# Designed miniproteins, single chains, continued (2), part 16

Each design is a single chain, and the fold is of that chain. pLDDT is the mean over its residues in the fold that is shown.

## One batch from the design tools (miniprotein)

Design m4531
Fold by ESMFold2-Fast:
Structure m4531 (fold): chain A 75 residues (1-75)
Amino acid sequence: SSPLQQELADLLSEISKRLPDAEELIEQLKLAYTYLGSAHPERAREALLRAAELLRKLGEEDFAERVEQLASTIP
């Protein structure tokens, strides 16, 4: 797996532990991981930006910034 996939896996693990009931958020992060691994960078970026929006609605600004930063590194 790529370094970006590993970073996303680590973020997904942290977010899932803190927000286990945030089903749509967790789904978007898993979709981003799948798209990143399957050479669909635009779709991966879209899923990450949706996840960041959901994190902001939950008041998780630090996680939202980390997810947005990861999205910005996708080529």
Scores: mean pLDDT 87

Design m4532
Fold by ESMFold2-Fast:
Structure m4532 (fold): chain A 116 residues (1-116)
Amino acid sequence: MAEAERRREELRREAERARELAPKIAKEFAENIAKEAEFLKNSEASSPLEQQAADLLANNTKENWLKGLELMKKAIEERLAELLANTEDEFEREKLRTRAAILLETIDITAELIKK
């Protein structure tokens, strides 16, 4: 009896630590994605979506983080379209698309981890 109870409590503590760490990891990923997205900036003015995403990601709630990531994804797509419109070299266009695709995939993976 005592052994089964100790095993259950140990698993509970491990699950609790994992839940506590998951938000911090997700926040670090979101901050890293935001920094990586700086390469998409073609103007000194931040888009309203970029600012709104940053504000949401600064909050310590799963709901705000998911909303922040969704807005960041939209901002990345809009900035990519703007940069591609001003870039004629196909190799440079391919690099922009590839970097954006990696960021968008990272956002999707991060959002799925937060939802769990």
Scores: mean pLDDT 65

Design m4533
Fold by ESMFold2-Fast:
Structure m4533 (fold): chain A 106 residues (1-106)
Amino acid sequence: EEKEKLEKAKKEVLQHATRALIFLTMALNSTDEELKEEYLEGAKREILKMAEVIRKAFPDDEEVQKLADELIKLAEEMTLENFYEQFRKIEEVLDKILKIMDEKIK
């Protein structure tokens, strides 16, 4: 039942991606510098959790492991100055991962 396992992993990935977007939206709308940093760290944590779910779902897929490593690097390099650009890159990498997941769910 790999299909059911991958469907569950995809759901968890999308949940973490949604939470990351919520944190980034909160950071963008906050006027408090300290609170902006806290929300940014919340977004980074959600992206890292997303990457962990992906890595566990595809332990033997070298391409997916490399894409997950790219997500981790983009999250770690994210700052208040670049988070919009970094999140766009994260979305591009996530789209590639989701396509691979959908192909394997067939």
Scores: mean pLDDT 85

Design m4534
Fold by ESMFold2-Fast:
Order: structure tokens, then sequence, then C-alpha cells
Structure m4534 (fold): chain A 98 residues (1-98)
């Protein structure tokens, strides 16, 4: 999916705000269209990893909240949720160390 690709590219560039924007658009799309759970999971994990690497706890929390909203329409695996929580905790650690 093009939005998933854009989310990953923004995350790889360290642009968490852009990654979150595309993730939110993908989440909104999942309310009206069939979106593959893997697209949401991969997008959320990419954005959250970028937020964690930047030590941006606020952006990490926004990614978690957006993924939680998407989970009402798309099944997010418990394994992916666990990884997302781990990355959010990493963001807290990096912010405290920075």
Amino acid sequence: MELTKKTKEAAEAGDVEEALKYLKELSEKSKTEKVDSKDIEDSALSALRAAAEAGDVELALRVIKETNEASKYVKISSESVARMVGLALLAVGRELDA
C-alpha cells in the first residue's frame, strides 16, 4: 500500500511527524476500506521506532494512540502491540539519557 511505503520512508528519514501523518491517514482509511493488518502494524512499528530513536516520548505516545484507534477496525496482533510498548519504553529511556 502506498501509504505504508510513505510511512516507512518518512520514518527511515527520521521524520516522525510525517510518518504519523501517513499512519493517521492509513488508520482513517481502515474505517471505510479493507486495510491489511500487516500494513497498519508495519507502519506503526516503523513510526514508533523512529520516535524511540529520537527519544520523542510525545510522538511515541501519539503513534500508540493512533494504532489503538486503528485496532477498532483492523486486528492488531498481541505480538505487535508488545513490540510497540517496548519501543515506547525505549523512547522514554532515550529522552532521559539525552
Scores: mean pLDDT 78

Design m4535
Fold by ESMFold2-Fast:
Structure m4535 (fold): chain A 86 residues (1-86)
Amino acid sequence: SRDAILGAFDRRLGELAAELLETLSREQVKALARAMAEELEEYLANPDTPPEELLARLRARLEALVPDQPAAVERAVAMFREVLAG
């Protein structure tokens, strides 16, 4: 359900943020979290969007925010994929 996805996202985002704060600034983590939340809201509003299209858009957006942190982008995209899978 939508509520289950939102609950999983909130929990996983907290875990990801704690991990990323070891290598990224607070402002970078905040920017990534905001981008991920906005993409999730857009996906939940548009149920016909293929998950892979969403993940490709998210990856491009995160890469633009932290171009020197490919590991952080991969962690964030992997977490987002897990949230969508249930």
Scores: mean pLDDT 85

Design m4536
Fold by ESMFold2-Fast:
Structure m4536 (fold): chain A 69 residues (1-69)
Amino acid sequence: SAQFEAMKEKARAIADGLGLDLSEEEIEEIAREAVERFPEVDPSNPEDPQYGKAADFILQQLVARKRAA
């Protein structure tokens, strides 16, 4: 899925920015949850409000994992 691949790349980029060394399985889990919560996300339109919401959800999940570690 193009949506899943885009969310996976976004999750990896945010994790790298936060200094998180997460496994591919962990990144895929977060990306899958983002697509499930925002199934209408268009990876070709970063100005879509759904894209912004999906990116914010990914950021919140990664920040929570960093705090729990």
Scores: mean pLDDT 80

Design m4537
Fold by ESMFold2-Fast:
Structure m4537 (fold): chain A 90 residues (1-90)
Amino acid sequence: SEKIKTLLENARIAAKKGDYLGAGENYKGAAEAILALPNPTLEDLETASKLYHEASLAYDKAGKKDLATEALLKGDIPYALALIKSAIDK
């Protein structure tokens, strides 16, 4: 999705400028956009989990500890879904 690619690019640009709050929001937005897909693949779920982790790190650098913790915990959901998908024969 071009929207997801744009969010990821915006996150990287924000991080390079030292806008870690903006970086965190864009990484989180990209993860949420992936989870909003009608049929997320195993790779999509793994990517969403990693992006929530990146959002957590960015929020931490921005001094937003509560947002960092929330993003980290939200990343556990797509990770758990990926484990379930890998265990189910389709």
Scores: mean pLDDT 84

Design m4538
Fold by ESMFold2-Fast:
Structure m4538 (fold): chain A 80 residues (1-80)
Amino acid sequence: GPMSGKEALEKKDALGLAESLVHYLKLLKLDLGKTYRFRVEHQGQVREAEAPATVEGLLPVAQLYIDFGPGATLTFREVA
């Protein structure tokens, strides 16, 4: 859940954050077999990455979110 993701982010645990993101997407009842575009924003800086909704696919996204630091916003959308 969001609380698990917050703890992983505070610990800078990219694997734990990726696992939490997969769990969050499951709670939203999203199709985990599809590719999503993730957008990380902080203080006017933006980075995007496309990944499948798997722990391995989301590991780079989780690392980007950690690298942007506290107050970063993570959003996502399905891609074709």
Scores: mean pLDDT 79

Design m4539
Fold by ESMFold2-Fast:
Structure m4539 (fold): chain A 72 residues (1-72)
Amino acid sequence: GAMALAQEIRDLANQTVKLATQLGDNTFAQKAQDLENRGLEALKQGDILGAEIDLGMIRIMLGVLQTLLSKQ
């Protein structure tokens, strides 16, 4: 449901912001926050597809950061 999707967007965006900040990439952290805000606004407007796209982008960003940390 929309509440579960909203929670997942918030949780993954928060994880992405934390990892980006630990790596010193404030631009990447800001992009994750922008995607969180956009995805949550999409859900508020009933745009489930838009929210899923923004969540997918956050998942890609999180995966990139996790991969970078695994190489340090």
Scores: mean pLDDT 87

Design m4540
Fold by ESMFold2-Fast:
Structure m4540 (fold): chain A 85 residues (1-85)
Amino acid sequence: NEEVKEALLEALEVAEERLLKELPEELHEALRKAIEEIKKIIREAKSAEELFGGIVEALEKYLGEEAGRVLELLDRVLQEYADSL
């Protein structure tokens, strides 16, 4: 569903801006790389399972031990964005 993918990409752009304000500068480059890979995963994913798995993999790949913390912050920001719609 292209409409859902476009909405997720827009939500991710809002999430990136908010996460960059909350995270230390040392994590900013890694976060930007993770977000770019997540954008690709959103475009290419064929199922919700592929999408969620891909998001976790991208965060772990670029952020390592910080992946869990960023995932929690990302979930919070995406929920706040959804609640604003």
Scores: mean pLDDT 79

Design m4541
Fold by ESMFold2-Fast:
Parts: C-alpha cells; structure tokens; sequence
Structure m4541 (fold): chain A 79 residues (1-79)
C-alpha cells in the first residue's frame, strides 16, 4: 500500500521516467528486483500500458517461474 503510494507519487511527477526505471528493473540480475518491478507495473494497471512492450520482452527472456508469473499478471492488468 505505502510502496504503491510512493510509486504513484513518482509516476504523477514523471510517468515516463518511472515506467523506464521499472522496465530497466525487469532486466536486473536480482530476481527479487524483477519481481517487484512487475508487481509495481501490475499495481499501476492500465495507466502503465506503455510498459506492455517491455513486459513482453522481459517475459521472452525470463527464466525464473515466480517472475514470469508476475510479468503475466502485469500484462493481464493492462489488457
């Protein structure tokens, strides 16, 4: 709840920068960072539809099953 609020505040100030930062985290070596990035994008829902291409590319290269599931949920939230 609080982390989503902080992200929404950052998104309101500079939505393109937040989306770009989350997209970069989808390629992070730490699977926890990739998982959180996908969860935050899912929480933004249709407002983050600009990240759909980045999420699809991440899903194509992702090998961690929990991160893959989180990316799939984020894509579903933007449909």
Amino acid sequence: ADSVEELREAYARDPEAVIARLAALLDHPNPSARFLAAQYLAALGPAARGAVEALRRALDTETDPLVRRAIERALAAMA
Scores: mean pLDDT 78

Design m4542
Fold by ESMFold2-Fast:
Structure m4542 (fold): chain A 84 residues (1-84)
Amino acid sequence: MSHLPPSILEAKRALDRKDYKTAVELIEQASKEPLSLEGWAELGRIEVEVSKAVAKEYGVEEIDPTASLTEFKEQYEKFVSFIK
């Protein structure tokens, strides 16, 4: 059963509206909070969608979705710097 915090739910809404800046801000907030496994999985999914959209818009390399969580986080933080 998914117990998603409000920050993740709001990030999904922002992503649906293609408001990537707000989505990234909410993702960053959520990542600083303790999350369930389902919460971390959903956060990772939203991060992949945002990174794909940012890569398309800014012409940068997409984050490898098969990368380790550590490698993914490093690349994602770099992507966040383009849209914040």
Scores: mean pLDDT 68

Design m4543
Fold by ESMFold2-Fast:
Structure m4543 (fold): chain A 97 residues (1-97)
Amino acid sequence: SAIEKLEEGIELIRRGLETVDAATILEGIRLAIEAVLEAMKQVEDKKTLLRLIGLLLSLIGVQLDVELAGDDAEALRAAAEAALELAEEALEIAKQL
């Protein structure tokens, strides 16, 4: 389910943030993106759909930030923190569907 993918994605992003592991952060973001796409299939109203589209685009942007961070631990942590906030917002929306 979208909720299970978001919970797993959030845990991976948190782990990647603690260990400064780009691969783990990217795997968490990938699960969050897949979960948002799945949640979009369950949406009945246009306003919620537009919110999920915004979160999807932001998650894709943060995925690019992680890829561009290279070995910059500060940039990687900032991107992971942004990904956590986005994934947690997506989880709140998914729980209301």
Scores: mean pLDDT 90

Design m4544
Fold by ESMFold2-Fast:
Formats: C-alpha cells, structure tokens, sequence
Structure m4544 (fold): chain A 83 residues (1-83)
C-alpha cells in the first residue's frame, strides 16, 4: 500500500505541475477505480486512463504529463493485482 500511495502521489504531483486540467481528469478516473465496488468498474476506469495516456502521446504532450499518467496507471495496476 505504501508503494502504491507513493506512485500515485508522485504521478499526481508531476501532473499538477505540468497540466492541472489533465491532473484533474486523471485523479477523478483513478479515484473512481480505487473506490469501485466491482471488477468491471475498476477495468473501465483503468481502460479510460490508458486511453488518456494514448491520446496524450498522440498529441505530443510533455514528458512530465506522460510520466505522471504512467505512474498513476502503475499505482492502479498494482492496487488491482493486490485485490
């Protein structure tokens, strides 16, 4: 849990400094996944985060935005693997 919390916080800190609007979107999706009661809801939120990452790469977002999203996805993947 400490590792997951650290990855999530590091990811959000990078996003908040680089692009606060992207940080808001990513935080909402991640919180929906962490609080989800069903596996389907968890996978939908994780899938949406992966789409956000793909779009960010496609439009040439900064390395900090891309790294921030990747860290949040990693935190969520580790969280779901521990369920």
Amino acid sequence: SAEIEKLYKEGLELLEKADPEVAKIVKKLAEEAFNAKTRLEQEISLGMLRIVLGVAKAIGASEEVIKGIELVIEALEKYLASQ
Scores: mean pLDDT 88

Design m4545
Fold by ESMFold2-Fast:
Structure m4545 (fold): chain A 92 residues (1-92)
Amino acid sequence: SDEKIEHEITTGVTLKLADYVKEELLARTEDEEQKKEIEKLFEKLKEAIKEAGEKGDVEKLLEARDLLLEAREAETVEEQIKLIKEALKVAE
């Protein structure tokens, strides 16, 4: 396996997952200020994921991915936002 290809695939999959989680979260969010917070969080998260991918930091990508998957199972918008903030912290 080409390690660079593996990093590029992992980055791409994680970014696509972030897009899906963002769309799902925005669809279930009614508060306009929360929607703005979510959009800003995902903008920062996607930038952090891209940087981690460029550096080949697979551990950060996998941890961010796992938190995004956990966020999809969150019962409330507030819990989901908290998990996204944790994913951003890990990806940075």
Scores: mean pLDDT 83

Design m4546
Fold by ESMFold2-Fast:
Structure m4546 (fold): chain A 76 residues (1-76)
Amino acid sequence: HMEDDLKETQKLIEEGKKAYERLGERFGKERVDELIKNMTPEEIKKFLEEVAKQMTPEEGKALSYFYFLKSNEKAK
């Protein structure tokens, strides 16, 4: 059970990362980075909440991963 859960979690992370990369390739990483760079954490949260209302679960995972990644980069 736990071993299968671990594999599923790993796949979810990989798929989320691929979806995030796809988002950057589609709109340009530079533009996506600039958009997030100028947002406060509160604005990013509201943006994600608004987009989540009109997106698929897969896109939601991608944006959650994107937010997490950008939050970590700014924390450095």
Scores: mean pLDDT 62

Design m4547
Fold by ESMFold2-Fast:
Structure m4547 (fold): chain A 94 residues (1-94)
Amino acid sequence: MEELKKKAEELFDRFIEAIRAGDPEAAVQALNEFLSVVEELMEKDPEGALKFVDKAIERLRALLAEMTDPVAKAVAEYGIKALEELKKRIEEKL
């Protein structure tokens, strides 16, 4: 469990850094890996997975408010939507 939580944090940090670096391909890859790890975490610790998704959404919304680049904004908005859909799936499991 702790290994999955640490991996999720590292992948989400990579996603944020890729957005800031203007690398949408790296950002989408990191997001997909993050979603996969959180889906695995959801099977074992759905409450922990929900907390990760909530924090990730909050971090992305804060980042989006600071952004001016339309491509970076689009990637961040895509991430928020993907996380909101994952949150619904986690809540159904609770």
Scores: mean pLDDT 83

Design m4548
Fold by ESMFold2-Fast:
Structure m4548 (fold): chain A 102 residues (1-102)
Amino acid sequence: SSADDLALLQRALDVLEDILLAHPDGITFRELVELFTARFSDEEIKRLARILNVPPDPAVIVRTLLAHLIVEGRVRLDLSDEVLRDLLLGNPLDPDLVFRVL
């Protein structure tokens, strides 16, 4: 249902925010994707991909949700203007790129 999809999306955003806040010294994009995907079933990952209208690739899902957290003002990340622009445009991210909450 649309209500179940909204609840799953909200949980995904909350989980991603919690992971970022749990790593105040920074977390790599690779580690962020690994920790995020460990919190969801394969069916939930496929459902998130449908909700976000993206491929069922965990890295693409996490990148898309991260852009949502930034746009909604839920997190402020210590990123260069170039990296922030690439993230918001949906460009691929370096797996070794470090995210740190300000």
Scores: mean pLDDT 89

Design m4549
Fold by ESMFold2-Fast:
Structure m4549 (fold): chain A 73 residues (1-73)
Amino acid sequence: DKKRLEEIIETAKKDVEALLNDKSVSTEQKIAGLQRGLQSLKQLLTTVTDEELKAQIEELIEEIKKKIEELKK
């Protein structure tokens, strides 16, 4: 269902924000967590045929990639 995919995307966004804001998690653990999330989103992208949802997932993937690169600096 499209609505379930939308809920998964919103949950993923919130999980990324929570991970980045968690002061108890090391930079290395944040990078590892984001990389796992990135892999899961790429897997999800292969199953999605809705162009709007696909674009939202692709946008989130690019945002996570940017955050990983920022953390590596």
Scores: mean pLDDT 83

Design m4550
Fold by ESMFold2-Fast:
Formats: structure tokens, sequence, C-alpha cells
Structure m4550 (fold): chain A 80 residues (1-80)
């Protein structure tokens, strides 16, 4: 189901999400997980492109992949 957000609320949420992705990518890189960091940044780029093009299905798939990569990084930190 679609969530109704104001444009300002959507922009703020998108900025906070991008900040989180970049922080996790930096942590992955610092731990030597360079490929994981690269994949997260590529998935974020694909998500942003899909949003600009209005491709909801591609945006959904990119978000799912990005969340999976972020969870993988968090799991690696917890499973040490």
Amino acid sequence: MRIQLSPQQQEELDKRFSELVRELARRAEALGHTDLARQMLEAEREYLRALREGDTERARRATSRLVGLMLRQIGLELDQ
C-alpha cells in the first residue's frame, strides 16, 4: 500500500536513508569489505535512478537488494 507523504517529508526521509547507506558503506570499507561497500553504493545509485524515471518496480527491487546488503554488513559486525 502506498504511503502519503509531503514532498518535504519524502526528501528528508530520502536524505536520512542515503546518509545511513553511506555510513554503512564507509564501515564496510574500513573493515576490508570493499566489494560489499561498492555493491551498496551501486544499489543506492540504481534506486535513485529508478525513482527519477518513475519505475516503481525497479525501485522496489533496488531497495530490496540494498537492504539485503546493509543487513549483510550488520551481520558481519555482529558475528565476529
Scores: mean pLDDT 77

Design m4551
Fold by ESMFold2-Fast:
Structure m4551 (fold): chain A 76 residues (1-76)
Amino acid sequence: LTEEQVEEIRKILLEAGVPEEVVEKFINDVLTAHKLYEEGKLSEEEYNAALERLLSFIASLVSPEAAEEIRKIVLE
């Protein structure tokens, strides 16, 4: 994830009313999963499973439209 993508995620979630602590935890968890995958500590299947769990959690807190925007940034 680029710094610009991290800022877009933060903006979307804060505008959707997600508390700052939850937003920062989500961002840190995504960045940690990405780092572990790049370091070879997670397989592609484990990495994808971790991202899907994080995205499912955020989708429970925001509109379907906001969840889809976050999904596109995280997976693309």
Scores: mean pLDDT 85

Design m4552
Fold by ESMFold2-Fast:
Structure m4552 (fold): chain A 64 residues (1-64)
Amino acid sequence: SKLQELIRQHAKDLAVKWAKEKTNATEVTVEQLDENHLRVTASNGKETHVFLFDLETLSFEQLT
């Protein structure tokens, strides 16, 4: 759908913004795992947090 395509186009930017707000991270990396999942790694030099972002449900799950 056009909505899913728009979500994918902005998915990485959304994930970076969300992770920075959630963790106060200075560094965020985003990796595409499959069509509907991103792995988001957020670090502030002291702690590293890893999240799974689901592009169908627009939800984040904390992995670490």
Scores: mean pLDDT 80

Design m4553
Fold by ESMFold2-Fast:
Structure m4553 (fold): chain A 84 residues (1-84)
Amino acid sequence: SSETEKVKKELYEALKEAQEQVAAIEARRSELSPAEYRQRLIAVLEKLIAKLEEIRSKTKDEELKAAIDQGIESLRADLAALRA
């Protein structure tokens, strides 16, 4: 459906933005303390999780919801590892 395609496009754009933000942090790695590096990555992951939860709320497609939920769970695990 057109709504499903719109949701998929929003997912693609959200993931692309997060990837670009991570790349920008990596490009500045030599300028950052370990703590600053971790804090910047944490901020990107928290923002991405919030955006994925928003996108999930816009779809009625159960298979797409399950895929988004799996993605969020994976990102939450990454976030927990960064906070350890």
Scores: mean pLDDT 89

Design m4554
Fold by ESMFold2-Fast:
Structure m4554 (fold): chain A 87 residues (1-87)
Amino acid sequence: MTDEELEIALKIIKSLPKGTKVVLLLEDEEVKKKLEEFLKENGLKPVIANSKEEAVEILVKDKNAVIVTDNRETHEEILLEVAKRLK
């Protein structure tokens, strides 16, 4: 994840209602930890996903949950799978 991508993610996070689940699927452990701390500080619920499948399961079950990932291709794959399961 670039600093620019992180900045965009943080702006989106700040606009979310308190208690929103934010699914973190990140390869960079330092970025993951920083985002988890930021989410907790802003009244959001960080959920660490260890795989694309775990992220999809959470998003399918909670329509208000959002996903943050450090890989654009992975992000698109997750959103497509969620859309497929919701139809």
Scores: mean pLDDT 77

Design m4555
Fold by ESMFold2-Fast:
Structure m4555 (fold): chain A 88 residues (1-88)
Amino acid sequence: LEKAEEEVEKVKKKLDEIYKEAKDMEELYEKVKEYVLELAKEWGASEEEIEALLKTLDVIYKEAKSKEEFLENAKEVVSSWVRSKVLN
């Protein structure tokens, strides 16, 4: 649906902006976590839902071999979550 894709594009754009500003993988991860927490609170996510998102991001961070790999995986996770919130 159009609205879900609009919100997803906003998220992807913000994540790309954070990627360009981050000096290393650790800074990228911390800034992405801050953004996801802010976004989740705006969308009324439960504490359990926020914890699950942060745990998924932690796994992706530990498994990623580059900033680009982390960014792509983070985009997928956050985009899927946003779509689920908009479509329900």
Scores: mean pLDDT 82

Design m4556
Fold by ESMFold2-Fast:
Structure m4556 (fold): chain A 71 residues (1-71)
Amino acid sequence: AAAEVVAAAEALGREIGREGAAAGLSPQETARRAKEAARDYARSQGASPATVQEAGFAGGKAAYEEARRLL
């Protein structure tokens, strides 16, 4: 379901946020990478374009927030 794809994208974003912070990446760069990864994940699940956009937003936001928390 769309909600499950978005929830998984958010969890993926948080993980990328932690890894990005540990690697010394900026929150912005970490969020960009997470958005791309989340969108790719959603597409791999056969998600609609609207769900792909929502997943990208959720993943990017989660990664930004996690990376900022770890500064």
Scores: mean pLDDT 87

Design m4557
Fold by ESMFold2-Fast:
Structure m4557 (fold): chain A 90 residues (1-90)
Amino acid sequence: SDRIQRLRDRIISIIQTIYSNSTDSNKSNYQQALDYVRRGDYDRAADILRQTGNVYMSQAMRHLSRAVRTGDQRDIDQAQRYIDQQQQLL
């Protein structure tokens, strides 16, 4: 789905921004999360981002994982909402 592809690209962009602006010890975790997103392993990326306190991005990826598996528009909508919330915090 074009919408799922756009959400994935936005997630990558946001995590890359967090990585580039990070000065904490979690920088390596953000790189690992990016690698998992690029592989399509959204659940593992979500676990890493939860552990680093990036709750909105963790939730966005959980919903994206479900959306990719099921095509459920509700999960696409929820992923979009969490991405939008995270973007306002940047």
Scores: mean pLDDT 86

Design m4558
Fold by ESMFold2-Fast:
Structure m4558 (fold): chain A 93 residues (1-93)
Amino acid sequence: SLEDKLIEGLSKELNLPKSVVKKILEEFKASIPSKEELEEFEKKLEELLKEGLSPLEAIKKLAEEGDKLAQKLLFLLEVEAGIRLLVEGVEKV
């Protein structure tokens, strides 16, 4: 499934536990009032993954192109990754 690919890829790329990535994705989906906008976003992600982009690369590309859902998801992921680095005693660069 798309969700399994996102959890696996983002967990590896951001060095986050799969359970944390799953929670972020669930909170992200719950924050989107339009099911149609969420489904369109998921289709765009699947298309980029089929082209060979990683989950994080696909989200970053859509965010750079002005996709507001991609920007929101990227922000949530980067904040969590940054907090984990601080908690683990690694300085955020």
Scores: mean pLDDT 80

Design m4559
Fold by ESMFold2-Fast:
Order: C-alpha cells, then sequence, then structure tokens
Structure m4559 (fold): chain A 87 residues (1-87)
C-alpha cells in the first residue's frame, strides 16, 4: 500500500474509535454535556490526525480533502448518535 493509503487507514481507524468512545460517554448525559464530550473527542481526534499527516508528510490538496471527508463523516455520525440518545 502507498504511504497515503496507510495514513488514511490510520485516520479511519482513529475516527471509528472516536465514534465508539462518544457513543459510550454520551449515555445518560444532558445535551450540553454531550456537546462538550463531542468537542473534546473531536479536538483529540484532530490532534492525532495532524500527527499522522505530519508523520506521512501529507500536504497535497487531494490528501487534505480525503482527511477532511473522513472528519466530516465522523462529525455527522457523532451528531446522529447524540440525536438518537435524546429519543
Amino acid sequence: MSRFEQALEEVEKLAKEAVEKLKEEVKGKSRDEQMEIKKRILEELGKRVREIMEKYEMTSEEELRAFQAVMHATIEEMDKIIEEEVK
């Protein structure tokens, strides 16, 4: 696999772990607490994604767009989990 493919797989794995962590931590929490948990988990994920990008020297526009797409999908999944917990 290319270095880009390895970096993308690492980011996707971290994103899945972040979603699972959010799902566990938001149980029984208020909306405000759930939003704070989401913010903290996304900040941690963002830091780790930056470390992966630096490690693999990912600087092209195409590579950045791919990582942004994973982050966007992760945020959407997290929002969906929070909305489902309010039901």
Scores: mean pLDDT 80

Design m4560
Fold by ESMFold2-Fast:
Formats: sequence, structure tokens, C-alpha cells
Structure m4560 (fold): chain A 84 residues (1-84)
Amino acid sequence: SVAEAGARALEELTRLAEECAKIAKENPDNLAAQLAAGVCALLLGVAKLLAKKGALDPASADRFIATGKRLLEEAKAGKLTKTG
């Protein structure tokens, strides 16, 4: 169901946000790690809001997870992808 897919996506995004936060905590002076953790937290917040409204479709969930995974890799590398 859409609700089950959304719940699973939120679990994955929560894990990604937690891992980004760990890297940021271990690297307090690394601006890229801090920014990656902040953006991961923002993505999780947006996904939670969309899930509450029943608007978190599988395609959007997959894109959010892919973005979170990319941000985690950027945090590990000490680099941040373009944010605007």
C-alpha cells in the first residue's frame, strides 16, 4: 500500500539522516558535513509532511532516498553537492 511504502521510505530517510548527523557530530569543524546533515534533516522533514498529507508517492520517496544517499556520500568525502 502507499502508506506502507511511505512508512518504509521514512525509515530509510531517518537512517540516512542519523548517519549524516553522526558524521557531522564527529566532524564539527567540517562545513560540508554540517551542511549535508542539515539538508538530510530537511529532506526527512519534507518527506514526513508529505506522508502526513498522503502525498508521498513511490517516485518521490525513491528520489528523496537517492538524494539522501548522495548527501551521505558527500558528507563522507567532505564535499557538499550544489544546494542553490
Scores: mean pLDDT 77

Design m4561
Fold by ESMFold2-Fast:
Structure m4561 (fold): chain A 89 residues (1-89)
Amino acid sequence: MLSDEEILARLLRLGGELVVLEAMKDTVPEEEVREGILRIGEEIVGLLSTVDPARAREVRRQLEANRDDIQKQIQIMQDAIVAVGRALA
């Protein structure tokens, strides 16, 4: 089991990866952006499932509902990281 500090550190790293992905989304192939979103989303949902299973399920549902909207998927993941970061801090 990861500590709250370790979970927070990993979520902050994933948040940084999302910022980079958002900056690159207009300069790299869309398929690479979608693969990045899928990978980061899986890691976020995995981490959330250990501390907030209800939020993890909701984030997964929102990502699936918005699979064709890259900007919305990034926003959903950023909002989840902020909310959990506040709860763990």
Scores: mean pLDDT 83

Design m4562
Fold by ESMFold2-Fast:
Order: structure tokens, then C-alpha cells, then sequence
Structure m4562 (fold): chain A 74 residues (1-74)
């Protein structure tokens, strides 16, 4: 379901944020089956900016998937 997929994406992003390893947007894309990185700005990125950009992408993805789930029941 979209809810389960959204939860999995958020859990993976949280794991990336909580690690000191480089964050991979492509991993999120692969697991979600969605193209999320089209809005990702890679210029002048530091750790905090990477976290902000990933959080924004997850928020946008979550809102999109929640809306789609609601529409499927209407």
C-alpha cells in the first residue's frame, strides 16, 4: 500500500540522516519506485543542507502518496 511504502521511505531517510555516511537520493528513488530527485539541488551542499533537502523531498513524496491513497477510496 502507499502508506506502507511511505513509511518505508521515511524510515530509510531517517536512517540516512542519522548516519554520518553520504546520503543517497537514488536509494530512496529505487525503494519508492518514484523519481524524487528532480527537485534536488546539489550545488553548495553541506551536511545540514543535505538533511534539509532530503526532508523536503520526503515531505513532498509523503503528501503526494497520501493524497493518491485518499483519492483511491473516494
Amino acid sequence: SYSSMTNNVQQQVNNMINSNSPVSVSTVITNSGQIVNSTFNNSNINNSQVHMNISTQVSNFTNSQVNQSIQSFS
Scores: mean pLDDT 44

Design m4563
Fold by ESMFold2-Fast:
Structure m4563 (fold): chain A 74 residues (1-74)
Amino acid sequence: ATPEELAEMMAAGMEDALRALGASEEDIELARKAFEYAAKQSEIEKGFELAEKLGKAKEAVLGGIERLLKEIEK
C-alpha cells in the first residue's frame, strides 16, 4: 500500500475507535480533517501541527490511536 492509503486506513480505524470511546461526531470530524491534511501532505508532522490548532481534536486523535494500537496487539 502507498503511504497515502496507509494513512487513510489509519484514519478510518481511528474514527471507529473514537466512536467506541464515545467521542462526539464533531470531535470525530475534527480528527478526520487533521488526518486528511496529513495524508495530502504525506507528512504526519504537518497533520499534528494542524491538530494542535484544533485543540480537542488532538486529544481525541491520540486517545483513539492508543486504543486502536492496543486492539491490534490482541
Scores: mean pLDDT 64

Design m4564
Fold by ESMFold2-Fast:
Structure m4564 (fold): chain A 81 residues (1-81)
Amino acid sequence: MKIKLTVKGKVKKEEATVTLTGYQNGRTFTRKIKAKVLKKTDDYYEVEAVAEQPEDFEDGASLALTFDEPMLEKAEVKTEE
């Protein structure tokens, strides 16, 4: 089953990016994903990025989503299979 990762966070930059990293069987994968603005406030942007496991990776691959921007609070990460 392919893993789907969703990350939400609060950032000061409107064009926030997220890095998806994958590792399995000596293969590494890195992809930059542009986060979608869910809500704009005067102090911050609430943003979300969604990434799916690459086709070349099998079940049990090590996957992580990390914001490239400074966050105002801890990011929320949700994993779906």
Scores: mean pLDDT 74

